# Ledger of designs, part 56: designed miniproteins, single chains, continued (2)

Each design is a single chain, and the fold is of that chain. pLDDT is the mean over its residues in the fold that is shown.

## One batch from the design tools (miniprotein)

Design m5934
Fold by ESMFold2-Fast:
Structure m5934 (fold): chain A 103 residues (1-103)
Amino acid sequence: SAEQAQRARDEILTAIALLAYHRYKELVASGTVTKEQALEEAIEYARKLGKEYGLSDEDIERVVEWIRLVAEGRQRLPVLFEMLTPEQLEKIIERAKAELAAA
C-alpha cells in the first residue's frame, strides 16, 4: 500500500540519519580527525547510503541538513539514537527495504 511504502521510506530515512550521526560521533571520539572533517565524512556516508537505498536527492539533502543542525547543537538528538546501535539500524534499513519492495 501507499501508506506502507511511505512508512518504510520514512524508516529508511531516519535510520540513515542516525547511522551517519553514529559515524560522526565515532570519528570525533577517535581524535584522529577534526570535528569539521568528521562532519564531512558523516555527510558523505549519509549521501552514499541514501543513494544505495533509493532515497530522493531532496530526502538525502534533508538528512544532510539534519546532521549539520544536530552537530551544531541547533537541533536535539532523538532518544532513538541512544537506544539503537549501528548494527540494529542496519537491520532496520534491510527490513524496511524488504517491506518497501513488498508494498
Scores: mean pLDDT 84

Design m5935
Fold by ESMFold2-Fast:
Structure m5935 (fold): chain A 100 residues (1-100)
Amino acid sequence: SAAAEAQLAEEEKKLKEEEEKLTKELKKLGISDDEINLLKSMNIQDAKKWMKEKKIPQDIIDKYIDYLEQRRKILTEKAILELRRAGFSEAEIAELLAYS
């Protein structure tokens, strides 16, 4: 629906703002742009381990993990909308998501 698309767009905008805030906090802690790019390529478990080894404060680790979970949720919702537009049934979408 148009309302769901508008809500998703607002959530994506909020997610980008949170990413920018987290990037600034990491840079303030002395994390380089290359290290931030590496961190962004990691899954949640690897990211959490890396941040702990770098002795990043737990509150920033928690915020970053929350950011990754929100990003995953938004990307999943976006994928569902695209599959619906492509003519997939709800059962087919559920099956595709279960195997991804």
Scores: mean pLDDT 83

Design m5936
Fold by ESMFold2-Fast:
Structure m5936 (fold): chain A 78 residues (1-78)
Amino acid sequence: SPLQRRFLREVALQEAIRIVKEKITDPQKAQEAINKVREAGRIEDPDEQAKAVRDAMLEAGVSEEDANRTAEAIRDAG
């Protein structure tokens, strides 16, 4: 359902924020990444949202594995 897809995408965005908080030790980089993930929450297209979240996580220094897994969760939900 559209509501279930929206819920699952929101769960994936919150997981991205959790990973950033856990793994990025620089508080400035962590906050910038969190802000970018929150802004990506406004993107309606799941592929564009997944790309924006992945790019924000990678720029902050999150591993490709974690960033790709999160992006896949957003795409799979959409």
Scores: mean pLDDT 88

Design m5937
Fold by ESMFold2-Fast:
Structure m5937 (fold): chain A 118 residues (1-118)
Amino acid sequence: SKVEELVRKALELLQKAFDLIDKAIEVMKDNPEAVKLLKEARKYLGEAARYLMEALVTKDPESFRKALEYLDKAIELLEKAREVARKYNPEASQLLDEAINYVREAKKYVEEALKLLE
């Protein structure tokens, strides 16, 4: 279904974001503030992915809304981590810019999928 295709695209984008966040954690390993923010963002992205996987089975609009809530929380933390990264390491800042863009694109696919169910 179109809903399943959109959710799969969102999950693929979130996997790209996970890989970039993991690289940013390694690059910023000597900055405890940044590492804490990035690990918390990664946790919220994991919750979003879990709800999206549930949504593939159930097609429950509430699972999509929960995924969107966690994506928004992750974006907020990633933006805070990016501010720390800008002053610490330009490479980490670039990785986080890319990660934020992938999460925002994933969010658009989740919003489109939810609209098809409502």
Scores: mean pLDDT 91

Design m5938
Fold by ESMFold2-Fast:
Structure m5938 (fold): chain A 60 residues (1-60)
Amino acid sequence: MEKKKEEIKKRYEKGKSLIDQQLERNIAAHADDPERVQKIREAAEVAKKTLEFLAKREIK
């Protein structure tokens, strides 16, 4: 259990880091469009929550 749990957590953390990097890049590209920036932030939050949900499902 522990070994698989650690592997899933590492994948989640790596995915989260990539999402954060993409978020910053997208915000910089659309900094003059606050509505687009808000949607980008919301999409990043959904993606992170999805990764967390998938990680929890794989642990079980």
Scores: mean pLDDT 77

Design m5939
Fold by ESMFold2-Fast:
Structure m5939 (fold): chain A 92 residues (1-92)
Amino acid sequence: SLRERGVEEIERALEELGLSEEAKEAALRAFLSEPEPKNEEELNLQVAQAVLGAWVFENKLPMSIAAEILEKLLKEGKLSAEDIVEAVKEFE
């Protein structure tokens, strides 16, 4: 299912970013609170929001940074979990 894939993608992305178990749990709760994605585009957006939200929270950054990265990735058509991890690493 798309939801199961989203959970796996979030877990992998957060592990690659070295985020805490607390951040991982928060991201998964946020993702699972959203309506079930109808397609891969909705899945990628929900995964991106969960991962970026967890990363800014853990690093005590403003949510505006997550929004800026998300907007850039949307304009570039790059919303895979791997693209999000790369964008975050480039920002750090």
Scores: mean pLDDT 82

Design m5940
Fold by ESMFold2-Fast:
Structure m5940 (fold): chain A 82 residues (1-82)
Amino acid sequence: TRAALERAIAEARRLAAELVAAAEAGDGAAVREYAERLERALAEAAELAKKAGEEGIARFRAALAEILARLRAHAAAIEAAL
């Protein structure tokens, strides 16, 4: 359902925020853990988006672009923590 997709997107956004917070704190172990969780959350959201059709795919692409932009903005901190 669209509600399931929105929950999956919200979880991916939460994990991306936690990853950035861990990177800013210099916690490389937490960065690795949140990166693995984020990858799994994005995979789940992508599968839900496919089931929701074209509108779901467009919604997921928009959310993915936002998440990637956030990670890119903090790339130096992420690389320094690893």
Scores: mean pLDDT 88

Design m5941
Fold by ESMFold2-Fast:
Structure m5941 (fold): chain A 75 residues (1-75)
Amino acid sequence: MEAGEKILERAREIYEKAAKNPKVSQEDLEKIRELLEKMEEAVKNGDLETAIRYYNELVELAKKLGVELEKREPP
C-alpha cells in the first residue's frame, strides 16, 4: 500500500528534525523512534489505520517538544 509508505516518509522526516533539535531529550527522541518503528511494522502488516494512529501520536509528541511541523501534500 503506497499510502502507508508515504506516511512513513513523513514520520522519518519528523524523527530527523527531532534528532537535530537540542531541546529534545534522549528519552523523548527514543519515544519518537519507538513510534516510528511501530508505524513501520503496521505498514508491513497492511494495517494502515494503526500506522495512522501511531503517526498522529508522533506528530503530537513532536509538537509538544517544539519541533515545527508543516502540512504537505503527498508526492
Scores: mean pLDDT 76

Design m5942
Fold by ESMFold2-Fast:
Structure m5942 (fold): chain A 70 residues (1-70)
Amino acid sequence: SLDKAVDGIFEGLDVNKDGVITREELFEVMKAGGYSDEAAELMWKRFDVDGDGVITREELREVMESLAPP
């Protein structure tokens, strides 16, 4: 499920205890999941995260939900 994937990303990557994911960590998870660099870059762009270079749990969930089949 989507929530399990989001949980796995935060738990598996030992992200900065602040509940955020860096661009590098997102790319590593996407590649481990069988996605290309291009797909990871498109997902990063969808977050529209200006300046901080991090993704919150809620932003990740919303973007992944938009990409997941119904």
Scores: mean pLDDT 66

Design m5943
Fold by ESMFold2-Fast:
Structure m5943 (fold): chain A 71 residues (1-71)
Amino acid sequence: GSDRQTVTIEGEVRADSLEEAQAKAQEAVDRTLALLEAAGVRVTDRGPVVVTEKAPGVYSYSQEVTLETPA
């Protein structure tokens, strides 16, 4: 069997637009997930990247991901 765990990856990016912020957030999340996979954790599900403007040019992001550890 395998164990599944849902975690939230979050952070901040600076961008001139929401679209740019979403692209930067996705890159940051992808980098984090690549490190987890290198450690032997499998990413089996990825929710949408949610980006929220907190201040002019400053955006917070979050994405829920499901991780699966082999038995």
Scores: mean pLDDT 82

Design m5944
Fold by ESMFold2-Fast:
Structure m5944 (fold): chain A 69 residues (1-69)
Amino acid sequence: QYQQLLDQGQQLLDQAEQLAKQGNVEEAGRQAKQAVQLFFQYAKLSGEEGRKKFDEMAQRIGEIMQSIP
Protein backbone atom coordinates (compact mmCIF):
# COMPACT_ATOMS: atom_id res chain seq x y z
CA GLN A 1 0.00 0.00 0.00
CA TYR A 2 2.57 2.59 1.08
CA GLN A 3 4.88 1.61 -1.80
CA GLN A 4 2.84 3.98 -3.99
CA LEU A 5 3.94 6.92 -1.82
CA LEU A 6 7.57 5.89 -2.18
CA ASP A 7 7.27 5.41 -5.96
CA GLN A 8 5.56 8.78 -6.46
CA GLY A 9 8.12 10.51 -4.26
CA GLN A 10 11.03 8.99 -6.19
CA GLN A 11 9.49 10.07 -9.51
CA LEU A 12 9.02 13.63 -8.27
CA LEU A 13 12.59 13.71 -6.96
CA ASP A 14 13.95 12.55 -10.32
CA GLN A 15 11.93 15.29 -12.05
CA ALA A 16 13.18 17.89 -9.54
CA GLU A 17 16.79 16.87 -10.26
CA GLN A 18 16.30 17.34 -14.01
CA LEU A 19 14.60 20.71 -13.50
CA ALA A 20 17.41 21.87 -11.20
CA LYS A 21 19.99 20.95 -13.87
CA GLN A 22 18.03 23.13 -16.31
CA GLY A 23 18.02 26.08 -13.87
CA ASN A 24 14.24 25.93 -13.38
CA VAL A 25 14.59 26.58 -9.66
CA GLU A 26 10.94 27.31 -8.82
CA GLU A 27 9.55 24.14 -10.39
CA ALA A 28 12.46 22.06 -9.05
CA GLY A 29 11.72 23.38 -5.56
CA ARG A 30 8.01 22.59 -5.88
CA GLN A 31 8.69 19.01 -7.05
CA ALA A 32 11.29 18.50 -4.28
CA LYS A 33 8.89 19.78 -1.60
CA GLN A 34 6.17 17.41 -2.81
CA ALA A 35 8.64 14.51 -2.80
CA VAL A 36 9.68 15.37 0.79
CA GLN A 37 6.03 15.33 1.87
CA LEU A 38 5.43 11.91 0.30
CA PHE A 39 8.64 10.43 1.77
CA PHE A 40 7.82 11.85 5.20
CA GLN A 41 4.35 10.28 5.07
CA TYR A 42 5.91 6.97 3.99
CA ALA A 43 8.39 7.14 6.88
CA LYS A 44 5.62 7.75 9.43
CA LEU A 45 3.61 4.79 8.14
CA SER A 46 6.42 2.29 7.37
CA GLY A 47 8.43 2.31 10.62
CA GLU A 48 12.19 1.76 10.67
CA GLU A 49 12.56 0.86 6.98
CA GLY A 50 10.62 4.00 6.11
CA ARG A 51 12.93 6.13 8.25
CA LYS A 52 16.02 4.68 6.53
CA LYS A 53 14.52 5.34 3.10
CA PHE A 54 13.57 8.87 4.15
CA ASP A 55 17.18 9.54 5.20
CA GLU A 56 18.42 8.36 1.79
CA MET A 57 15.92 10.55 -0.04
CA ALA A 58 16.61 13.55 2.21
CA GLN A 59 20.29 13.27 1.24
CA ARG A 60 19.37 13.40 -2.47
CA ILE A 61 16.97 16.31 -1.91
CA GLY A 62 19.65 18.29 -0.07
CA GLU A 63 22.06 17.73 -2.95
CA ILE A 64 19.45 18.85 -5.50
CA MET A 65 18.64 21.97 -3.49
CA GLN A 66 22.35 22.84 -3.23
CA SER A 67 22.62 22.61 -7.04
CA ILE A 68 19.90 25.27 -7.44
CA PRO A 69 21.50 28.73 -8.01
Scores: mean pLDDT 76

Design m5945
Fold by ESMFold2-Fast:
Structure m5945 (fold): chain A 92 residues (1-92)
Amino acid sequence: SKEDIEKALKELRELKKQFDEAVKNGDYEKAFETAEKMLEVVKKYVPSLAPLFERLLNEAKEAYSKGDKELAVAYLKQALDTAITHLELMLK
């Protein structure tokens, strides 16, 4: 429903602020924690997007395990931006 999408957008935008601050501070553990919280929001309100979000989150974890922090952050940003943009388009 529109109400569920609006609630998801509000929560994802707040989590994005936390993610951006974590990345800015080099706190990658918190960045991943925030991304996992975002996945729970996606699963609850827009379950059709969950597989794509999970794929990008797993790619981010793989990049991070190989020492590529920039690539890990890029995948997390892609997951976040895709979810937010998709929800914004659903409200239009």
Scores: mean pLDDT 87

Design m5946
Fold by ESMFold2-Fast:
Structure m5946 (fold): chain A 67 residues (1-67)
Amino acid sequence: MPEDFKKALKEMEKLAEIAKNSKSKEVKEKAKKEIEKIYELILSVTPPEYHEEIDEYYKKLLEKIEK
């Protein structure tokens, strides 16, 4: 797994943590959109065999934000 790919996953996790700890609807929505952009970028450069794992990771981050 490329180093930039791992950095992208860590960035998604940081955004999810910020959103989870915020009461602001605007902050949560902004973080979700930023996470979605990173998610779409990762999918575009990752072999299809890893897409299921990436999808599960993304869903867990969204679930974390929503409680």
Scores: mean pLDDT 78

Design m5947
Fold by ESMFold2-Fast:
Structure m5947 (fold): chain A 92 residues (1-92)
Amino acid sequence: MVKELEEKLEEAKKRRDEIVARLEELGAGDLIPEAEALGESITSPSSAAALGILGIAADIEGDEVRALVLYLAMETAMIKLLEKELEKAKKE
């Protein structure tokens, strides 16, 4: 379980970095701190999943920047949740 959580955490961090790079490429780098703050406010996996669904909806509507902001918030939330679960798993 610890190794699986570490692998998921590394994958989430990689996806976050790719989203950050794309937002900077689109000139929307000023939205990165706001997206990360939104993600940090998420306390449950279901709330993180809801951000992902909203991101998919934005992508379908052609709003790439809004989609990336929502995906960044989701990945930030997932990283926080995975780090918390990894800390718990290492104590058990």
Scores: mean pLDDT 83

Design m5948
Fold by ESMFold2-Fast:
Structure m5948 (fold): chain A 80 residues (1-80)
Amino acid sequence: LTPLSDSSSDQQRIDFAKELYQLRRDGESRDRLEQLALESRNSVARGVQALREAGLTDVAREVEDIRGGGMEKALQEQRA
């Protein structure tokens, strides 16, 4: 899975989100998925919006759940 940059297109963000969704379906660990989403968090947020606009609501929901979990863990680790 190729990390997203700030210069990535909406299509690249959609493709990344779909790949993240597919990795989850293939049984990739929750921690690894959350790490991947956290590393690309700003682009993932925009990708989730683009997925919703494209009508891929189920994919958008699962990707948003992964992103949220990674952010929550990062905040907890910072407090620990």
Scores: mean pLDDT 68

Design m5949
Fold by ESMFold2-Fast:
Structure m5949 (fold): chain A 85 residues (1-85)
Amino acid sequence: SALLEETRAAVEAGLAELRKLEGRELSPEQAADILARYGLMSREEALRRLRALGRETISGDQLLALAEELAKRKLENAERAEALL
């Protein structure tokens, strides 16, 4: 379906961009902006989760790991939605 393909393409593009941040340190605000930009989580929810880690900065590797988990969940939800149609 178009929705599943668009979701997969957006997720893959986001993860590819996040891989470029390997070895980089980001503020929670920068990390939240990236997650929101690729539709993985709202900026507000991302900030809440990232600040809850209690860290001054978020490594690009940590952000990628979180993004991969969110991407997997988003794709699973899209696939389940398709199965119900």
Scores: mean pLDDT 79

Design m5950
Fold by ESMFold2-Fast:
Structure m5950 (fold): chain A 106 residues (1-106)
Amino acid sequence: MKVLQIVLTDGVSKLPEDQINAAVTGLLSRVTIGDKELNTVVNAAKELKKTAPNPLKSLSLNALIVAIAYVMYTYKIDAKAAVSLLKSVLKKNPKEFESLLTWLGE
């Protein structure tokens, strides 16, 4: 299952920002991410929001942080590789991703 599909299925996108932040903290604790790597994830999310295709730009910063952190955790890859994977998924399956983002925006 795609990270964003999991977030949407769990309704995390419709939760208060504090609950999304708690989910980020919980995921990051499980991936054994230090302060440097956490800063890398946050910066990657900010960069993705600026440079990514329109669907990813429409996500909240916290939703992008959750997506990146969970990809890192699930696939045991670094933040840069996780961002590349998310961009690749969007490029290969843009219609599916747009459908998921419509749910996130409502």
Scores: mean pLDDT 56

Design m5951
Fold by ESMFold2-Fast:
Structure m5951 (fold): chain A 65 residues (1-65)
Amino acid sequence: DEELPEDERVLEIARQLIEAGEDDAVLALAEQLARAGRLSLVEEIARIAEEAGHLETAEKIREIA
């Protein structure tokens, strides 16, 4: 998915954190994005977590949004 360089970088970081099992860091990132009004990015991060098999983390991210 092609987006602005800043948004794409955020999604890349989120994917790396999910792959590393850094669930707390992913949730903190999602909370920061939600406070900034970037709800579409929060939803995309939840989708990335779900596709990676981290269903509980994806549900928690959606709860933040």
Scores: mean pLDDT 80

Design m5952
Fold by ESMFold2-Fast:
Structure m5952 (fold): chain A 109 residues (1-109)
Amino acid sequence: NREKLRELLEILMETSVRLAEILAESTPDEEERKRILEEIEEARANFEAKVDETLDRWEATIGAENALKLLLEKTLPLLEEEIELLKKEGAPEEMIKVLEEAKKRIEEI
């Protein structure tokens, strides 16, 4: 279950990065685009530095199996709600596709 929990967190990180890249590409301001890209790199570095400590803490407190179950139960409905909201608001198809791909990957865990 630790491996599946890590996989879930990695999917969420990759999804956040892809959404931020789409936002950066859509941004006409060069300074704003640069800021978004810098935030992506910082987020990746922070994830890699802290993911193992986070997993160790969750294993020690609630257990990896319980952590995975709770995150899956929360994450899948939130992804579904976000996809529906983005479709209703006419968001770019690329953003909707990123979230739909994330949902599919998480469902396969």
Scores: mean pLDDT 83

Design m5953
Fold by ESMFold2-Fast:
Structure m5953 (fold): chain A 73 residues (1-73)
Amino acid sequence: SMAEALAEAERRGQASIDRGIDLLARGDFPEAELDEALKNSSPATLERIKARARELGEDEVVEKAEAQLAALA
């Protein structure tokens, strides 16, 4: 059905977003690209990036995400 096809596409889209969050949390981007991605992230996405970065011990990414969250407060 159309609803099932849309739900499957949304699940695949969500998996892609989750992979993007993991990559950002790992700091696997040049600093300028990381900074741009964080500036364009919603508070909910920033909290997810921050939580994942803490799990990975990526202190620089945690600090950048916290700074962006503070700027949006």
Scores: mean pLDDT 76

Design m5954
Fold by ESMFold2-Fast:
Structure m5954 (fold): chain A 70 residues (1-70)
Amino acid sequence: STARDPALEARGDELLERFQAAMESGNTEEADRIADEIGRLLNEAYQRGAWATVDRIAARAQELVERAKA
């Protein structure tokens, strides 16, 4: 499905920006808390059938994790 939820995408984008900042500053406790919030957001998006939103947020989160490993 290509269904999107713009409100969940906006919340996801804000969480991803905060997640990136926490990783770049070495704040592992904050990064872990934000990762948990992203996980809950993804679960909500999935339950609402917003699968394109799930794919977009998950892909961005994975990209940030891979960049942090480099």
Scores: mean pLDDT 84

Design m5955
Fold by ESMFold2-Fast:
Structure m5955 (fold): chain A 75 residues (1-75)
Amino acid sequence: MSPLDRLLAEVQDLARQLGDSDLASRASRIAEEARQYREEYERTGDHRLKIRAESLEGILQITLAVLKKLVQQQA
């Protein structure tokens, strides 16, 4: 399992635990866009695509941190 797939799974699990199915769906779209930029970067070597992928992965990491805090506050 890729690090991105694991990150997405953790975000989706916490979003479902909080009852936010819309957030789970949006996280899936962000992860797919990040994957597409990574694949294009691997094909072309264009570092601008790498930066775009890393920015989207960063959004998922921040989202995960926020969701962990929200779950901790509810439990």
Scores: mean pLDDT 84

Design m5956
Fold by ESMFold2-Fast:
Structure m5956 (fold): chain A 130 residues (1-130)
Amino acid sequence: MEEDLKELDELFAEARRLIAERFSPGKQAVADQALDVIREKAVEALKEISTLNDEEEIRRVAWKAGAEAAYEVLKIFNENNVSLEEKREFVDILNEAAYRLKDRFSERVRLVVEAILSALFIQVHIEEAL
């Protein structure tokens, strides 16, 4: 669990660097707030997963964390007038940060990160576009 949390912290440090470099200057604080929510949900999921041995139950915990993270992030973005294009850029930045660190992730960290990224992708490319 401690090593999983270090991997997660490296992911969020990389995402924050990319946000500072590439994201809309007026929305960087909002993006950082969204990253804090994602980190909280990922940490909660990893703690729960650390007590589980059933693959299906582990996957359900990860998918639930992804859905909850996506919901809270969209709520924050909508309250702060983040555009659909800015929402998509946020997801692209987080996905790029995860891709750069992918070979360092444990199976559990990878599962949780992929679940969150998938939920965010669906929301900004499918749900929000409709």
Scores: mean pLDDT 85

Design m5957
Fold by ESMFold2-Fast:
Structure m5957 (fold): chain A 64 residues (1-64)
Amino acid sequence: SHMARADELERQADIAYENGDLKTAAELYSEAALHYLRAGDTERAMELGQKAVELAEEYRKKQA
């Protein structure tokens, strides 16, 4: 189901973040957000989508 896939992607994103891999964490949170949206969980989707954007911006700043 989209919900089970979203939960797994969010777990993988959390692990990537804990390892300092901001790029992978941002990508995985973005994928989790899409799956939550497809499951009808709009609030969780928007929350993780925002988190993905913030982490992608942080990654970009560290590359500059």
Scores: mean pLDDT 87

Design m5958
Fold by ESMFold2-Fast:
Structure m5958 (fold): chain A 90 residues (1-90)
Amino acid sequence: MKIEELAKEAVKIYKELREKAPPDVTDEQLAYEAGKKFAEKHKDYLSQLTPEEFEKLREAIRKKLKEEGINLTDEQIDAFLKGIFEALQK
């Protein structure tokens, strides 16, 4: 799977969770939960990525969020990656 395609799936999962979540749930919490859910769906592929490839994925996610008009901070994007790493450690 191309990193651009993974970034599109990641943003899609975040958007689906934001749509279903109550307004008082923070973007940081939703990014973290989206990261976990994303990792569960793509575990076999994500477990093979190097640290350098994860950095490319971070940048692809940042770019895709901007294209979709979603303004997440670097801290919120890091929460998404934290969710991925925690799910992959199981």
Scores: mean pLDDT 81

Design m5959
Fold by ESMFold2-Fast:
Structure m5959 (fold): chain A 64 residues (1-64)
Amino acid sequence: MEEEIAREAAEATAKKTGLSEEEAEAIRDGAFGRKLDESRAIFQKNPEALAVFQEEAGRRYQEA
């Protein structure tokens, strides 16, 4: 469930903010402590994406 939530949240974030599929994967992996530097760099360049990802993930965790 948590991996599915992170994946769905990352995909939704990419669609809303125009990130690539590779960037969405890095954000998802960052949620599990993988590719943290890459995930942080994406959010630093796209602060709107960080806000969207937190909202999308938080909503899904609340519903789980």
Scores: mean pLDDT 76

Design m5960
Fold by ESMFold2-Fast:
Structure m5960 (fold): chain A 86 residues (1-86)
Amino acid sequence: SDNELLLKLIGLILRVIGELFEARQKGDKELEAVLSKVRDILMEALRTMDLQKALAELEKLLSETDNPEAKAIINKVISSLRELLN
């Protein structure tokens, strides 16, 4: 249902915000910058409900990212979004 999709997307956003907070606390500016972009993509997805666009933007971000910790987080987010599309 739309409500279940919304709740799962909110849960995913909260996880990314938590990881962003940890990056800020440890002063990892590169990880913080990438995770801020992930957050913005997911917030736009929540506003528009355009998960296909969010997936495309995350796959592009993944291809442009060299940071292994950021890549691991982006891959988990992509996997979660793919499950929401099924």
Scores: mean pLDDT 88

Design m5961
Fold by ESMFold2-Fast:
Formats: C-alpha cells, structure tokens, sequence
Structure m5961 (fold): chain A 77 residues (1-77)
C-alpha cells in the first residue's frame, strides 16, 4: 500500500536521523527527523487500516521526540 511505503520511508529517515545524532551532526539529524515527521504524517493520511495509522503515529511521535532533543542540544552548544 501507499501508506506502507511511506511508513518504511519514515523509518529510514528516523534511523538516519539517530545515526547523524550519534555522530554529533545535529543539523543533519534535525533535517532527517523533520523528513521522518513529514513521511509519517503522509502515511497516516493514506492509512487504510488502524494498524497502519497507529504505526505511522508512533513513528511521528519518535521523530518529534528526536527533533526536540536535537533542538535542546543545539541551544546549549
């Protein structure tokens, strides 16, 4: 499904965002977490099942938390 493809895209951006964060590349991590949020939101809009909608929602929440952490770190450095 279209939603499934967007869910996998959101997962990939989330993974790359955490990899960038681990390297101390906070600007890249911020970009990737924003892309993960966008993909997850699109997935939720195209979700045809409750399972797809919940999975997209969890990914959006995780990416938003990652973005929040990056922003806090960038304000202190």
Amino acid sequence: SEARKLIEEAREYLKKGFEAFNRGDYDRAEELFRKAIEAARKAREKAETLEERLEAGVLEALAAMGLGVVRVVKRQE
Scores: mean pLDDT 88

Design m5962
Fold by ESMFold2-Fast:
Structure m5962 (fold): chain A 105 residues (1-105)
Amino acid sequence: SIEEKEEELKKKIRELVKKDKDFIEKFLQVINKLLDEYLKDPSFSITLEKFREVGKELGISESITNDIFDLYIKFLELYIEKYNQTMEVDIDKFLKLINEILESV
């Protein structure tokens, strides 16, 4: 269910914050930068490679960048299931979902 996926996601975020106290700030920095690029150019592909490039620019370790990408994919899956959208993501709704979950952790 959506509620079970939200709860599992919150548990995963708590584990990631325990591993790196600044995880949420790092996650939001990477996500906001990549989503801003996508918003300016919808042909921009949000890939693991681009997460790694942005992570490197921000001084984030590859391990934490991989965790950020994995969390991004889980948020995207939750968004698609919750809103039944398969082709195009409303970035404002997606960011609202991310912020609501992060604030509840």
Scores: mean pLDDT 83

Design m5963
Fold by ESMFold2-Fast:
Structure m5963 (fold): chain A 78 residues (1-78)
Amino acid sequence: SIAEEVRGIARDAVEAINNAKDIQQIRDIANDALRRLRDLLISGGLEGRIGPRDLPVFEQAIKDIEETAKKKIAELES
């Protein structure tokens, strides 16, 4: 399902961010994952694959990626 694809993207991105060595790697991972989610939202919307129950999954995935990146960057800047 699209929800499983979204959760997979978020899970893999969060794991990669937590294992990143520098701020540039974190930014690259986060930006790539957010782009993939955006592209999936657009293509899935056009294909009629996105229902009301799927939108919160996208919102949570975006939030998880952004918050994990911000937290990890703050840790590396300390």
Scores: mean pLDDT 88

Design m5964
Fold by ESMFold2-Fast:
Structure m5964 (fold): chain A 140 residues (1-140)
Amino acid sequence: SDEAKQQILELLDQTVQRIQDLIDAALAALGVARQDTPLPLTPDASGRDLARALLTSVDLLFQNARNELKEKAPSLSVEELVELAKEKFEELLELFRWLADWVAPHLSPEMRALLAALLEGIEKILEETNEKLEELLKNS
């Protein structure tokens, strides 16, 4: 139903917002969200810039996936919308994990711990979202 699709899209908006909030908290912890001026290139500054680029890219990818799901929703069944949402978010989580592993050797131990905590937080958000998507599908 249109009501079930609207509830799914609202859940996806909430999910992406929760992921954005975690990414913003991670950026703030790295101190990069507060820097308007280029710092001298140091190993630590390079690691922070790389982490910032990774986190900003992941945030944009989740936003783009949510926007694509909204655009496609009118042409999809409730079941197809749920399946596509799960598939896209799982693919993005695996991409983030792969990218995090790839950048890890260039990061301090503190930055690596922060990325690991962020990955765990996003995994938890997506697990909860998948449970709610299944409930909405069952009640549609």
Scores: mean pLDDT 82

Design m5965
Fold by ESMFold2-Fast:
Structure m5965 (fold): chain A 107 residues (1-107)
Amino acid sequence: SKMEEIEKLLEKLKKEKDEEEAKKIAEEIAELVASLEDPEEVRRALEMILKAALEALKEGNTLSALELSEALREAARRAAERGLISELEAELYEGLAGIISGLANLL
């Protein structure tokens, strides 16, 4: 299941300390979300990424928070471009990603 792969990659990213590898994992997460065809699965995946980004921020894991916020932004934008979520939903996720990345850069 693509959803199980996303969950596994989120757990892997949480433990990753290499910046280049973290970026690759985040890009793979965004690509998996972009390959989902079901709007409800897309929404669940975006919520999972958002939750993981917030948990990373809470734990002071700035690398994961930054990479997950970028993955969230890209995944939401691509989902809206495909018509799987509304433009307003994508703007809300992009806004949340911006807040998370901004806070991570202050830590």
Scores: mean pLDDT 88

Design m5966
Fold by ESMFold2-Fast:
Structure m5966 (fold): chain A 105 residues (1-105)
Amino acid sequence: TLEETIELLREIIELLGKAGTAVAKSDFEEYKKLFKEIMKKLEELEKSPDPWVRKQAREDKGLLREAEKLLAEKTEQGRFNAMVLLMAMSGNQFVSLRRLERKLQ
């Protein structure tokens, strides 16, 4: 349902915030765990009835994989670039959330 998609988007936004904090702290175990949870929820989001949300979920999965590659470089630049990608994903999730909330009005 759209309501289930909205709750899933909210959960992903919360997890992205936690992941950004873990990356900023260089907490390797925590951000690996959070990235797995985010990926699983993005896969669930690809099953959404809304085609725009499905497309955005596929794009965000790509951004998450890119963030993992950047973090694997173990450079300060790679870490900052990964944080920028997490911010972009959060923005994408907020756009999806706003769009669906308007459909329920």
Scores: mean pLDDT 86

